# Ledger of designs, part 59: designed miniproteins, single chains, continued (5)

Each design is a single chain, and the fold is of that chain. pLDDT is the mean over its residues in the fold that is shown.

## One batch from the design tools (miniprotein)

Design m18034
Fold by ESMFold2-Fast:
Structure m18034 (fold): chain A 98 residues (1-98)
Amino acid sequence: MAAVQQQLQQIIAQLQQLKKQAETIDSPLSGLAVNVINEAIKTIQDVLEGKADALDLEITTGMARIVLGLANMLGDTEVAKVLDEAISLLDEAIELVK
């Protein structure tokens, strides 16, 4: 559906902005956050190309939640905020492709 494709493209654009934000964070977890957001962008692009589905997005979201758990354990509120926003966007993408 064309509307779903447009919404997924908007989510990719928002994830690209979060990636740039993560790159500016002075934290040992910033690289992990950037990598997880890059994987999220790639997985949504693969969904748009018919190469991935909702389960692939759920797996990527699970990886993001693991890194979020590490950020919360270390008190890294800046990385945690970026990952919370990325997870919300991934959850939105999953609902769009279910």
Scores: mean pLDDT 88

Design m18035
Fold by ESMFold2-Fast:
Structure m18035 (fold): chain A 68 residues (1-68)
Amino acid sequence: SLREEALQRLKAAAIKALELDDVEEAVRVIEETGRESVERLLAAGDHSGAEEIRRATERIIKSVRENL
């Protein structure tokens, strides 16, 4: 599903962020990945999925900023 793909992409982006020396660059990549996934879910009419991905994106960004 688009929601499952979105969560997998966010997880992959977060893992890659751990390898970056720049926290704001890591946040940018995660934000872009989340935004693209939200847009796809909204285009498909999955408003609840879009909301879930927004929350997941925010949670991951917070974690990256607090742990890097």
Scores: mean pLDDT 81

Design m18036
Fold by ESMFold2-Fast:
Structure m18036 (fold): chain A 75 residues (1-75)
Amino acid sequence: EEARERAIELADQAVKALDEGNYTEAAKLFREGAELARDVNPEAAKLFEQASKYAENGDAEKARELAVEAIRILR
């Protein structure tokens, strides 16, 4: 499914942005992933939305944990 696959791709890109210290880009990518995940799995979408908020606040560790959980749910 293209929406699910794209959401996972965006989440992987967001995690890379977190590793680079680019929290603004990571938050943006998590929001885009959440939009794609909404109709596929609402639970995963909620986790991406939370990851985006933590990324905005500079909490890379928490954002990463939530993103990994969302990706796992989508797979």
Scores: mean pLDDT 84

Design m18037
Fold by ESMFold2-Fast:
Parts: structure tokens; sequence; C-alpha cells
Structure m18037 (fold): chain A 116 residues (1-116)
């Protein structure tokens, strides 16, 4: 379904961003810019799938997460916000029965461990 494809792509984008943050020594401002860019890409993917009440709720959540990243004062706050987003995406994938590759599942588990 379009929603299952959306969740899979959103999860891949968050994992890619989290891996980049963990593997590179970024400033807080560079990390914010990268995280906001990723969340804005996810927001646009949600908009492209439609304007259902569920999609509008997801857009509102992305807007709140973007605001939280923008307000973050440290790398640790950015990591915790991204961890929260990742956990939400994983829960949504499970609820919708999204089939993730074994490679993506492994990357998700590794990132959750490292961000925790």
Amino acid sequence: SPMQELVRKSLELIVDTAEYLLNNELSVEEAKELAIETLEKIRELIRETGDSPANLQLIAHEDETIADIAAAKSMEEIKQILLGQLKMEVALAEELGVKLSEELKKRVEEIIEKLS
C-alpha cells in the first residue's frame, strides 16, 4: 500500500541520518540541519500519499519533531529526538505489517542500541 511504502522509506531515511550522525563528528548546528532536512523529506512523502486524517496527524507529528530538533541545545538532545522518531516509525511499521529487509532490521536494531 502507499502507506506501507511511505513508512518503509521514512524508516530508511531516519536510519541513514542516524548512521551519518554516529559515524561523523558533526557540530550541533550541522546535526540539526541534517535532521531537519531528513524530517522535511519525510513530511513531503506523507503529503504525497494524501490528505487523510491519519496523514494529517503524521504531518503534525513531523512538524513537532522538526520544532524539537530546532530547539535542541546539544547533540544528546538531537540523538534522543531521533531515537523517539525511529521508535515511532518502527511501531507504525509493525502496526501496518510493513515487511522490512533483514538488513534494514539489523541497521534499525544497531541504531536503537547506539542512540540509547
Scores: mean pLDDT 87

Design m18038
Fold by ESMFold2-Fast:
Structure m18038 (fold): chain A 85 residues (1-85)
Amino acid sequence: SLKEEVERLIAELQELKDSLPDTEKGKGIKTTLDQAIEFIRKELKYADSIEDPELKEGRYRAIVERLKRIIDNFKKQIEKLKEEE
């Protein structure tokens, strides 16, 4: 389901956070990643409150696509950090 896909992608973001080193740059990325997760959790709470099934499903789809973009962006940041080290 879309909700299961959202939870899977949030878990992937949390796994990316765990992969970061405890350096100054790594801590900075962890902070922005925490902010991204908090933003998505807020969006998910809003989607969960929608009574209209069509609008609710559309909101979950939008969250999935946003999560994919966020994950891709953080993967690129983490890869650059590994190349610098």
Scores: mean pLDDT 83

Design m18039
Fold by ESMFold2-Fast:
Structure m18039 (fold): chain A 79 residues (1-79)
Amino acid sequence: MKFTKEEFLEAFAKYDTDGDGKISVGQAENVFVDLGLIPSARFQEVLDELDTDNDGKIDYKELVERMLTDEAFKDFFKE
């Protein structure tokens, strides 16, 4: 299955109830499950890299941009 950048951003934004642009690592994994995707080891590496403050939260816009530039995730995106 393939998704647009906008579809990923909308899926993550559903979990961003505060509108602060951040979600928890667990919420990011739940988005993948909701979309019918399996979180890979590379996905976990990206979450760890983005959690620079060690607070368990990530900027999901940055996550989607990182995924778009990473070859491991190209098969998840349309275009």
Scores: mean pLDDT 76

Design m18040
Fold by ESMFold2-Fast:
Structure m18040 (fold): chain A 87 residues (1-87)
Amino acid sequence: SAAQKAALREFVNRVEKVVDESKSLEEAKENVLKVAEEFFSKHKLSEAQIEALILYISDKLKTELGASEEEVEEFRKKLREIAKKLN
């Protein structure tokens, strides 16, 4: 829906801002989790949409903040568990 597309765009913009404004990978991870928890609680998403968002977040942490593959995998698992619980 148009409303769902607008919500997804807002989520992407919030993640980009959090990553850009974070002084460390740890700070970015903490703040991204908060944004994701709020978003997954408010919006019913398909499994494909959830996986796409998790991949997007993971890529941003890797490319912008130099997250290791191990750190990215740990964070992806945490995001999936949160999505499963809240969405």
Scores: mean pLDDT 82

Design m18041
Fold by ESMFold2-Fast:
Structure m18041 (fold): chain A 85 residues (1-85)
Amino acid sequence: MSKEQLELEIEASVVLIRAAVLVRVASRLDPADPRVREAVELARRAMELAVQGIKAAQQGDLETAQRLIEEARELVRRAEELLRA
């Protein structure tokens, strides 16, 4: 495995863990709050993209992995902003 491939797998794994933590944290908040519901949906989508990013990196598709990781990171950022508002 190349260093670049390994770095992308690590980045995707970090995003996956962060998204999973957001879902867990949000589950302790008011489920009737629309911001909490949207944050959970964004975090769950980020988890899916991060898993796909890990698989792409493992297969050597570095361009797809980079794109998926960046999309997942953006969704996590948006979910965090909703929970901070």
Scores: mean pLDDT 87

Design m18042
Fold by ESMFold2-Fast:
Structure m18042 (fold): chain A 87 residues (1-87)
Amino acid sequence: TLEEVLQKVKELQEMIKKLEALRRQLQAEGKLSPELDKKIQEVIAYIQQVLQDIATGKLDSPEEATKAIDEAKAKAEEVLKEVEASL
């Protein structure tokens, strides 16, 4: 449904903010490797592209939007686990 898509969009936006905050913490603590930094930046860029594709109507069906969001969320959760393990 449209409500489910909007909720998932909000979750992706919150994941970007969390990843950015954790990246800053890792950098401040001297724990941010170049490899981890690249992974964080790449997943943020990927999520931003999915959100842009939804906003511009490139993903015009709720089903396609949901699939793209779920895939982006899965990628973000993998990177988030690696980030949290590095703290």
Scores: mean pLDDT 84

Design m18043
Fold by ESMFold2-Fast:
Structure m18043 (fold): chain A 85 residues (1-85)
Amino acid sequence: SAAEAAARGARTLELVRKAQEEDQAYYELARERGREDPALREELEAAKEAATAETTPQQGEAEGDRLLTARGRELARRAEAEAAA
């Protein structure tokens, strides 16, 4: 039914939001830890540069926002695949 499809869509959107929030918290924690650990900071910076070089779009958004969005989408896709299985 249309109502059931709408309810499923709303649940999926909520899961996407939760995944993005959790992913953002993880990256914020990693960034804070990187400030204290130079080795971790260098690793995070290298990962950011690699991701930016791979996905350099014509529309220049904030690199951090793009990495968080891409990671959030990946987590959301995995969560949806898990639910579908």
Scores: mean pLDDT 55

Design m18044
Fold by ESMFold2-Fast:
Structure m18044 (fold): chain A 69 residues (1-69)
Amino acid sequence: SHMEEAERAAVEYYRAGAEYFTNKSPELKKRYQEAKERYRKVMTPEQKKLEDSIEEARRRVEQRRAAAA
């Protein structure tokens, strides 16, 4: 079902992201990007809006840390 596919895609996206942001290797980056693309294809518009907000918040935190260094 769409819900089951979306749940599997979400779990893989968050797992791949957690591993990549802990260890920034090219292999983990590729896995993260592929998982992100798969998840975005199965998301509802509401889920996309929420994830875009989360990514924006994460980028702002990273930018502030870089600026403060």
Scores: mean pLDDT 78

Design m18045
Fold by ESMFold2-Fast:
Structure m18045 (fold): chain A 58 residues (1-58)
Amino acid sequence: MDAEGGAKAAAEGYLAGDAGAAARGSQMFVDASGLEGAIEAGKKVSEVAKNTVEGFGG
């Protein structure tokens, strides 16, 4: 499934400060994973993005 690709795109967009890319990645999740999967994927992407930002900044 392409939800994984959407996750990476959203996380990278979020890290780069590109709201448009982050929004597109999030919508790919909703379309690919369905509503229940989108919630879990959103949490996972948020945590990955936070950890990536912290690792980059630390």
Scores: mean pLDDT 63

Design m18046
Fold by ESMFold2-Fast:
Structure m18046 (fold): chain A 84 residues (1-84)
Amino acid sequence: MEQHLQNLTSLCEQLELPLTVRYLAQVLLERFLLEHPEALKYPPSVIAGACIALARELVLKQPPLPQDVPAFNLLKEKLLEVLS
């Protein structure tokens, strides 16, 4: 968990994302790992990228960044289940 949160935080800082996007991405990450523990097999960067991509889409209404598209496509369906 801590390693995943650190990767998420670092990526959010590099992208200079608003606090609302960072908060939602963190909540999505924590809930996603709780609901889908099998996702721990994926690299922390992949999970962080997918959570940030979904948070940006929901808060900013913007598409995923090109570097996050593969991670987002891989995990989008499972991340959307967390919001239900």
Scores: mean pLDDT 75

Design m18047
Fold by ESMFold2-Fast:
Structure m18047 (fold): chain A 78 residues (1-78)
Amino acid sequence: SAAATSARANALAAEAGEIIARTREAMKSLPEEKKQEAEQRVEELWERFLAALAARDFAGARAILEELRKLTEEVEKE
């Protein structure tokens, strides 16, 4: 149903928002060059995520969330 599709999209978007917020917080301690690189990667992944949601490709959206989580881990280890 449209309601179930909307609920799934909203849940994925909320998850993405939390990951991005955590990544941006971790980025505050990075050198400027690494901040710019990380922000570009966040932007690319966010655009791909929105495209997946628009296509109702929830499996693709989840895969992109896993890429975002890996980026968060990389940034936190810097």
Scores: mean pLDDT 84

Design m18048
Fold by ESMFold2-Fast:
Structure m18048 (fold): chain A 57 residues (1-57)
Amino acid sequence: SMEEFLEKQKKNIIELETYRLVHEEGMPLEKAEEQAKLAAEEFIKRTLNEEVNPVGV
């Protein structure tokens, strides 16, 4: 389902963003994970809102 797909995407985004924040931005692991989780959640929410609302197909 779409919900399962988005849940997996969220986890992937968190892993990739955490890695980027730690290794490229020099952020501590705990802070990077927190930031990555918030960023992933915002991304998924924004994507769903843009796709569900009559803004585009």
Scores: mean pLDDT 75

Design m18049
Fold by ESMFold2-Fast:
Structure m18049 (fold): chain A 97 residues (1-97)
Amino acid sequence: MAHVQQGVQFFNQGDFDQAIQSFNQGIRTGSGIDVANAHFNLGRVFDSQGDFDSAVRHFEKASDLFIKTTGDKGHPKALEADIEAGIVRLKAAVEKV
């Protein structure tokens, strides 16, 4: 919880390096839903940096973890992560044109 919250604060301030460090700490020390939230936020950071490949991987990991942790295949946060991954894939395709 605390590491993910710190990462969100750094991300909102535009400090992407500190945000990535905080979310990675959340993945190492957290479990279940906290790890899913950390991957979701890492997807947002990498999307903001233009690293669309890393962003997609983290959003897909977040979706999978939200489903596995809650047992809910239609979990709202899993659906949100799937939508964000789709948007990032579209951005990556447009960047190649």
Scores: mean pLDDT 83

Design m18050
Fold by ESMFold2-Fast:
Structure m18050 (fold): chain A 97 residues (1-97)
Amino acid sequence: MKYRILIEAINVGLSVEEAERLARQMADDLEQIAKDLGLKEVRIRVTVEKLGPSVVRVRIEIEVEGSEQQIKQFAAAAHALAATRFDEVEVRVEKME
C-alpha cells in the first residue's frame, strides 16, 4: 500500500542554510533506512521555511510503498533520527488511496 509520511520540525537558532543542509542529509539517511526495510517507490521532498529571525520550520515529505508494519517501523526510525537533529519534531503517517 502507498503511504505519505510527514516529518515537521521547528528549530530555534539554526540558519535556513544550516537547516537545509541537515534536512537534506536526513533525507539521504531516511532513503537508506526505507530501502533497508524493504520499502519501495521512495520519494522524498524537503522544504525549509523561515518563521522568524532565529526560527525555521523543516518539512520532510516521504511517499513510500510497503506494508503497515514496515511503515510503522520506518516512521519510528524517522522520528528517532529527526529528534537527534531538530528541537520540536512531529511525525504523521497518511494512507494514500
Scores: mean pLDDT 83

Design m18051
Fold by ESMFold2-Fast:
Structure m18051 (fold): chain A 102 residues (1-102)
Amino acid sequence: SSEKEKAKKSLLESLKKELEGMDKRIAETREKLADESLSYPELLALQITLKFDIGMAKMLKELDPEYAEETDRIIERLEELIREIDDRLAANPDLPRIYRTF
C-alpha cells in the first residue's frame, strides 16, 4: 500500500542519516577509549551505543541492498570497538565488582 511505502521511505531516510553519523561516533568512541580511566558504566554506555548503531546499519542493509558494502564496513568497525571494550572489561576484573551492590 502507499502508506506502507511512505513509512518504508521515512524509515530508510532516518537510517541513512544515522549511518552518516556513525563515522563521527566511531572517531569519538576511539578518542574516549584512549582514556584508560573510563568507568564500568561509561564503558557499558559506549558498548550499548555501538550495538544500536550495528542494529541500524543491519536494518539499512536489509531495506536497501545497495548499501551492503558501506554498512558491512561500518559494522566491522563497530564490532572492533565492541571487542576493544570487552577486552578492557576482561583485563580489569575489578571494574564489575566496583559497580555490584553486593
Scores: mean pLDDT 81

Design m18052
Fold by ESMFold2-Fast:
Structure m18052 (fold): chain A 72 residues (1-72)
Amino acid sequence: SDAAEIEEWIAELKATPERDRSFVLGERIQEWRARYADDPARFRALVNELLARLKEEGLLDTTATVLPPEAL
C-alpha cells in the first residue's frame, strides 16, 4: 500500500547519511510524480502524508531542497 511505501521510505531515509537524504527523497518523489501523472490530487495527498510523517520523525528539513511549497 502507499502507506507501507511511505514507512519504507522513512526507514530508508533514517538509514541514509544526512547529507544524502534530500537527494534520496527527491528520487522517490519523482517516482510518485511519474506514477500519478494523471492524478495530481492523489500525488499531492500522498506528498502531504509523507511530509506529515517526516515532520513526526524529525526529518522534515530533508524536504527543504526538493519540494516547492506548491507540492504541499
Scores: mean pLDDT 72

Design m18053
Fold by ESMFold2-Fast:
Structure m18053 (fold): chain A 68 residues (1-68)
Amino acid sequence: SLEEKLEEIERLIAEAYHAVAQRAPREEIDRLLARVLEAARSTGDEKVVAAAETMVANIRALYDARQA
């Protein structure tokens, strides 16, 4: 269901933020973010995809700032 897919997206986003906080390898961060985008695209909902793309961009920016 859409609700179950949204819960999975939320969980993956939380895992990505946690991985950034723990300074996980970039490969692990990139895998989590790829899963977020795949899950969002699987909903077929353009608003969900746009929101996920924004969150992914924010998490990448946070990771890059912490590597600098």
Scores: mean pLDDT 85

Design m18054
Fold by ESMFold2-Fast:
Structure m18054 (fold): chain A 61 residues (1-61)
Amino acid sequence: SREEILNWVKEYLKTNSTNVPEWSAEEITTFLLTLMEDEKVPEELRSDKEFLTKLFNKWFG
């Protein structure tokens, strides 16, 4: 659910907020397009670039 995802993300940000990789524009664009189609991620969170980068690191790093 939205609340579960949001709570998971808040815990992730508290624990893992220090390492953001240097992504190419293409990698960022591909990730954003994929994430925007993911119904598990709320629209409000999908528009936050900082959050999306940290989520990318958790999912793919």
Scores: mean pLDDT 52

Design m18055
Fold by ESMFold2-Fast:
Structure m18055 (fold): chain A 65 residues (1-65)
Amino acid sequence: GPATEAAAREVAERARRGALRSGASEEVAQKTMEGALEGGLAGPDAETARELADRAGTRSHIEAA
């Protein structure tokens, strides 16, 4: 439903930003986002995608310290 789509899109956006912050190219970040969105919409894999996106974001925060 719409809530699941919104959550999947949020995870996909976080995965893309995390990849870019980790030094990935725009093309790799785009593919990472697409994979995370597909996983989010597919169901159980959405939790793995969300965890990966959160960990990527946390790693980016170390650059600020």
Scores: mean pLDDT 65

Design m18056
Fold by ESMFold2-Fast:
Structure m18056 (fold): chain A 104 residues (1-104)
Amino acid sequence: SLPVLDDKEMEILKLLVKTAKEKLKNIDKLSEEDVKKAEETGEEIAKKLEEEKREPDKEEQEKAIEAGVTISLYKAKQNNQLSKIEETIKRMEELLEAQEKAKR
């Protein structure tokens, strides 16, 4: 059976899929410098959330997703694992479609 996602989880999944598809489309332009910036952004957000003992706001969540996707896609490209990323995105899209059909 499919897991039941709440509205916030669905919004996160939609943003993750959209970000991953956009960055995958431009994968040849993804550089080591982009990864370094993504790692720095992710570390700064994680540190702030830990120090303030709170959950991320919408902007922090969007930046964290973009950073995580950037790092994951670059590593997948270096290891010739882009086909596995494409399969993961497809499974996420299928989950989203199933959840939207079940909730509407």
Scores: mean pLDDT 83

Design m18057
Fold by ESMFold2-Fast:
Structure m18057 (fold): chain A 85 residues (1-85)
Amino acid sequence: SLLDVLREELRRLGITPASDAEVWDAAERQQLLEWGLAMGISEEEFYSLVPDEEASVSQVLRLVIYMLERLGDEEGVARLRAAAA
């Protein structure tokens, strides 16, 4: 499923998913923000991709694809896009 592929990709990037939930809470969103800032995105870029305090799977997916594209991980992007179709 999309959620399983997303969780495995996050683990590969060094992020441990806290739950199997379709919604990521404020603490999980904060962890994603800290990771994104460490990887060189701005707060403005992050909030454009993950605007809600409780992040949906689609928002987390957008963030991860954006970061993988910046890292040049074309295979990772392809895996997530295929799982999202």
Scores: mean pLDDT 75

Design m18058
Fold by ESMFold2-Fast:
Structure m18058 (fold): chain A 84 residues (1-84)
Amino acid sequence: KKAEEILKKIKELVKEFNSRFGPNDYSEEALEEMKKLADLQLEFVKATTPPEKREEYLKIAEDIANSQLEAFKKVLEKKRQEEL
C-alpha cells in the first residue's frame, strides 16, 4: 500500500510545515519544504495512476507543481527585496 505510506509522509510534512511556518511565511526554508511536498505529491500520482497513463498524468502534475513553486519564489523574492 505505497499510496497510504506516501499520504502519511505528506500529512507529516504538512504538520511539520505548519508548526515551523506561519500562514504567510515566505522564506527559503519554506520553499524547500514546499518542494519536498511537491515531490511526495508526484510520488502519490505515480502510485495511484495506471502505468499506461502515468507519464501523461505525471507531466501534468509536474507542470502544476512547477507553476505553484514559481509563484512562491516570486513572492519570496519580493519579500527579500523589501528587507533591503
Scores: mean pLDDT 75

Design m18059
Fold by ESMFold2-Fast:
Structure m18059 (fold): chain A 65 residues (1-65)
Amino acid sequence: SLAARDKAYLEGLPSGEEVAKFLLTTRDPAFAAAKEAVLAGDLAGAAEHLRSLGLDTAADKLLAV
């Protein structure tokens, strides 16, 4: 499970572009599947991985890219 602080940070990112940038640069293994989806151009798949982590707002912003 993600720590509450990390969840609050990710849910508070201002845009889908910033969510995508975080996923492309993070080395946290919790985001490995979401990162691979973004690298493949599968934003819908990346958003579903974020939802599985409880990051619904970040997922919604990513789909707006």
Scores: mean pLDDT 81

Design m18060
Fold by ESMFold2-Fast:
Structure m18060 (fold): chain A 111 residues (1-111)
Amino acid sequence: MKKELEELKKALAEELEKRGELELAEKIRSMDVEEFAEYLGEVLAMKELANYAKENPDSYSLSEEEKKLVEEAEIILEALEELAKEGNPLAKKFLKQLEELRKETEEVRKE
């Protein structure tokens, strides 16, 4: 896992750099493997928060700081999707976990 996370971190930073996200690429490169794993968890949390705010606009509104974090999370997720298309196994696993979590939540809401 640690070696695979280091490879994903490097690939993600390179993809962000190709997309012109130089500051975000540098941020990712500055992280150690543990910080990177925690950051990916934060990206998932921000995506869920954005979905919650969209579904509950009368009860929850994103702050300006939260909006920036959500925008950053969307950029990271788009870069991970590109890496998954290129065959990165961890990017594929991460996106599959996201899809499974969404399907599970959808099924629970129908019951």
Scores: mean pLDDT 75

Design m18061
Fold by ESMFold2-Fast:
Structure m18061 (fold): chain A 70 residues (1-70)
Amino acid sequence: AEKLAKEAVELARQGMDLVRRDPDNPDAMRQAEQLFRQAEELLKEADKLDPDIAKKAGLEMAAIAAEAGA
Protein backbone atom coordinates (compact mmCIF):
# COMPACT_ATOMS: atom_id res chain seq x y z
CA ALA A 1 0.00 0.00 0.00
CA GLU A 2 2.72 2.52 0.99
CA LYS A 3 4.75 1.79 -2.17
CA LEU A 4 1.69 2.22 -4.42
CA ALA A 5 0.80 5.49 -2.68
CA LYS A 6 4.35 6.84 -3.08
CA GLU A 7 4.41 5.90 -6.77
CA ALA A 8 1.02 7.59 -7.29
CA VAL A 9 2.34 10.83 -5.73
CA GLU A 10 5.53 10.63 -7.82
CA LEU A 11 3.55 10.22 -11.06
CA ALA A 12 1.37 13.20 -10.12
CA ARG A 13 4.52 15.30 -9.53
CA GLN A 14 5.92 14.25 -12.92
CA GLY A 15 2.63 15.23 -14.59
CA MET A 16 2.64 18.64 -12.90
CA ASP A 17 6.27 19.21 -13.94
CA LEU A 18 5.32 18.59 -17.58
CA VAL A 19 2.44 21.08 -17.36
CA ARG A 20 4.72 23.62 -15.63
CA ARG A 21 7.52 23.37 -18.23
CA ASP A 22 5.36 23.30 -21.39
CA PRO A 23 1.84 24.59 -20.55
CA ASP A 24 1.09 25.39 -24.22
CA ASN A 25 2.37 22.06 -25.58
CA PRO A 26 -0.51 19.65 -26.37
CA ASP A 27 1.84 16.62 -26.40
CA ALA A 28 3.11 17.49 -22.92
CA MET A 29 -0.50 17.89 -21.77
CA ARG A 30 -1.41 14.43 -23.12
CA GLN A 31 1.58 12.87 -21.35
CA ALA A 32 0.60 14.64 -18.11
CA GLU A 33 -2.98 13.31 -18.44
CA GLN A 34 -1.64 9.75 -18.83
CA LEU A 35 0.56 10.18 -15.74
CA PHE A 36 -2.43 11.51 -13.74
CA ARG A 37 -4.55 8.52 -14.82
CA GLN A 38 -1.81 6.11 -13.73
CA ALA A 39 -1.48 7.96 -10.42
CA GLU A 40 -5.27 7.72 -9.86
CA GLU A 41 -5.25 3.97 -10.62
CA LEU A 42 -2.36 3.37 -8.18
CA LEU A 43 -4.18 5.45 -5.54
CA LYS A 44 -7.31 3.30 -6.00
CA GLU A 45 -5.24 0.12 -5.56
CA ALA A 46 -3.64 1.60 -2.42
CA ASP A 47 -7.14 2.44 -1.11
CA LYS A 48 -8.17 -1.22 -1.47
CA LEU A 49 -5.19 -2.25 0.69
CA ASP A 50 -5.08 0.64 3.19
CA PRO A 51 -7.61 3.52 3.01
CA ASP A 52 -5.68 5.68 5.51
CA ILE A 53 -2.48 5.58 3.42
CA ALA A 54 -4.53 6.34 0.29
CA LYS A 55 -6.18 9.35 1.99
CA LYS A 56 -2.76 10.80 2.91
CA ALA A 57 -1.46 10.26 -0.64
CA GLY A 58 -4.64 11.81 -2.09
CA LEU A 59 -4.16 14.92 0.05
CA GLU A 60 -0.52 15.17 -1.07
CA MET A 61 -1.56 14.86 -4.73
CA ALA A 62 -4.20 17.57 -4.21
CA ALA A 63 -1.56 19.85 -2.63
CA ILE A 64 0.74 19.28 -5.64
CA ALA A 65 -2.11 20.19 -8.03
CA ALA A 66 -2.92 23.34 -6.02
CA GLU A 67 0.77 24.40 -5.98
CA ALA A 68 0.93 23.98 -9.79
CA GLY A 69 -1.72 26.72 -9.93
CA ALA A 70 -4.32 25.14 -12.28
Scores: mean pLDDT 77

Design m18062
Fold by ESMFold2-Fast:
Structure m18062 (fold): chain A 80 residues (1-80)
Amino acid sequence: SIVEKIEEEIERNEEYVRWVEENLDSLSPLQRLVHEIALSGEAYTLERILESHPDLPEELKERIKRTIRRLEELVERIRK
């Protein structure tokens, strides 16, 4: 189902966020750039999912919005 696929996408992004947070201080300048681009791309994809599926349960929309915020916060942290 679409809900299951979106939940898998959220879980994948939550795992990625945790990995970046755990390894942030050990990343080289090039690795930081790669992850900045990747995190931004994931946030963009989740925003498109929200726009394309206005009929999603509100709880799932809130989870997506929270995940987008976490991705964007990490992008800002990497840039500094």
Scores: mean pLDDT 88

Design m18063
Fold by ESMFold2-Fast:
Structure m18063 (fold): chain A 89 residues (1-89)
Amino acid sequence: MTLEEYEAEKEKALASVPSEEELEAAKARLKKTAEEMIEELKKEGKEEGAEVIRETLDIMLNGEYLSKEEQEELKKKLEEYARDILSKY
């Protein structure tokens, strides 16, 4: 990361809404993570858990919003899960 790239990203973050490319990249990452979790749960026979993740992904992608409390709870759970994965790899 160059100083010029950092400055350009900082200006975009402060002066512009997220680009369509950035939003699509975020959606793609979310979809990939959810699909991996669904496959893992199905392999373990936890089809109900897989369905919950699929429904949550559909709600997020279709523009429905979770309550503030639900968003905070999901963020914490995802951060803990990400930390657990990073500690193993």
Scores: mean pLDDT 62

Design m18064
Fold by ESMFold2-Fast:
Structure m18064 (fold): chain A 81 residues (1-81)
Amino acid sequence: SDIEDVRATLEESAAGALELAKTLPPEDRARVEAAVRRALEAGLRAAEALAAGDEEAARAALGEMVDALRAVRPLLERAVA
């Protein structure tokens, strides 16, 4: 199903980001881990809202996901360097 596919993709992406975060110093790793978990939670809520036909809730949850990832973008870029 579309929701199962989205969930699997989000969980795999989160796992990959958390694995990369292991290369960062402990403080930076903790920030990335917190932001990735927040983004995953928001992404899953967005998928659930889309399945329910709630476009406003989905848009709000997607915004939370983007904001969480944006906050740690420089740390993620460092982790992949």
Scores: mean pLDDT 82

Design m18065
Fold by ESMFold2-Fast:
Structure m18065 (fold): chain A 93 residues (1-93)
Amino acid sequence: SERERERERLTHLALAVQHLVDAVRAEVQGRPQEEIDRLIQQAKEHLEKATGKPVPDDVRTVDDFLRVLEKQGLTGVARHLRRYRERLLERAR
């Protein structure tokens, strides 16, 4: 049903955002690149399922992913993630 499809899309969007939040934290904390790549890949898979739009294979960083979110019209999500990163970077300085 349309309601079930909407629920699935929202679930995948929520999971994509969760993995991106984790990727932002991992990047700021200087976690291994392999961990960051895994989180970005998981976010990519969930975003593609949520939007039906492909995410480019050259997305390697949170900044690359933020550009994809903006291009796809998810500007509110991109803004939220940028603010979260700024807050974490300020605490790390």
Scores: mean pLDDT 87

Design m18066
Fold by ESMFold2-Fast:
Formats: sequence, C-alpha cells, structure tokens
Structure m18066 (fold): chain A 64 residues (1-64)
Amino acid sequence: SEKEIQQKKALLVGKISDEMAALLEQLRAQGVSDAARRAALSAFSAKQMEKFKKEIEEIKKQAE
C-alpha cells in the first residue's frame, strides 16, 4: 500500500515535471518573452501543485 502510494506519487511528480518542460518549450517556440514565460510557468506550477495534492488525497482514500 505505502509502496504503491510512493510509486504513484513519483509518477505524478514526473508527469508534472514533463508537462512543465513541454510548456516551457512551447512558449519558447512561440517567441514569448522571458518574463511572460516565467509568469506562465509559475501559474502552471501553482495549478499543478493543487491538482497533485487532490490526487494524493484520493490515493490515500483508496488505500483506506
């Protein structure tokens, strides 16, 4: 149970990291300024952290 939660958590973190990297490359390709890219990444990170917390709570509920 705990190992499964840890594995799912690691996969979620990896997925979020990959999505942030993809977003950064998309914004670079679109010629968005450095300041605008950092603002977009900050907003994306905040949104993804909130989703991550909710997903971890759902995993915990399934384990109980």
Scores: mean pLDDT 78

Design m18067
Fold by ESMFold2-Fast:
Structure m18067 (fold): chain A 91 residues (1-91)
Amino acid sequence: HHHMNLEKLRRAYAAGRATRAHIRVKEAYEKYKDIFDKNPKIKELMEKALEVSERALKAIDEGNYDEAQRLADEAETLMNEAIKEIEKLKK
């Protein structure tokens, strides 16, 4: 029952989520890349997270805002899974 443009708000929110997910994944990738050779599972999770975060940004460019939010969620989930594996390496 609001006269506010909900579609404009959804687009702004999706774009913000995709951008933040990509930045966070990129920072985590650069931070932990030195351990990838010894931990191929972590490398695969981080590479997939980065790829998915880039696809989220492309979805924004194509006007697929719901897909962009879904991809941003997937990228952050993969990044968090990789970080959880990294924490297991810290004794």
Scores: mean pLDDT 83

Design m18068
Fold by ESMFold2-Fast:
Structure m18068 (fold): chain A 67 residues (1-67)
Amino acid sequence: DRDAWVDRLAEAIRAAREARRGARSSEERGQAYLPVVREVNRIRDAHPDLTPVEIAELVREAVARAA
């Protein structure tokens, strides 16, 4: 379900934004977005039929939902 993927990715983005807001070092800032990277990789691995363009579209929708 595409909506479920977008919702999970939106949650990961919200968590990353919160972690980024609290980050005190360059390392912490880099680590803040790891959950987003992991969720994108999980979607790619589970759905190898998705093109890079389709994945970028999912990320754009997730960013909009995370706002």
Scores: mean pLDDT 81

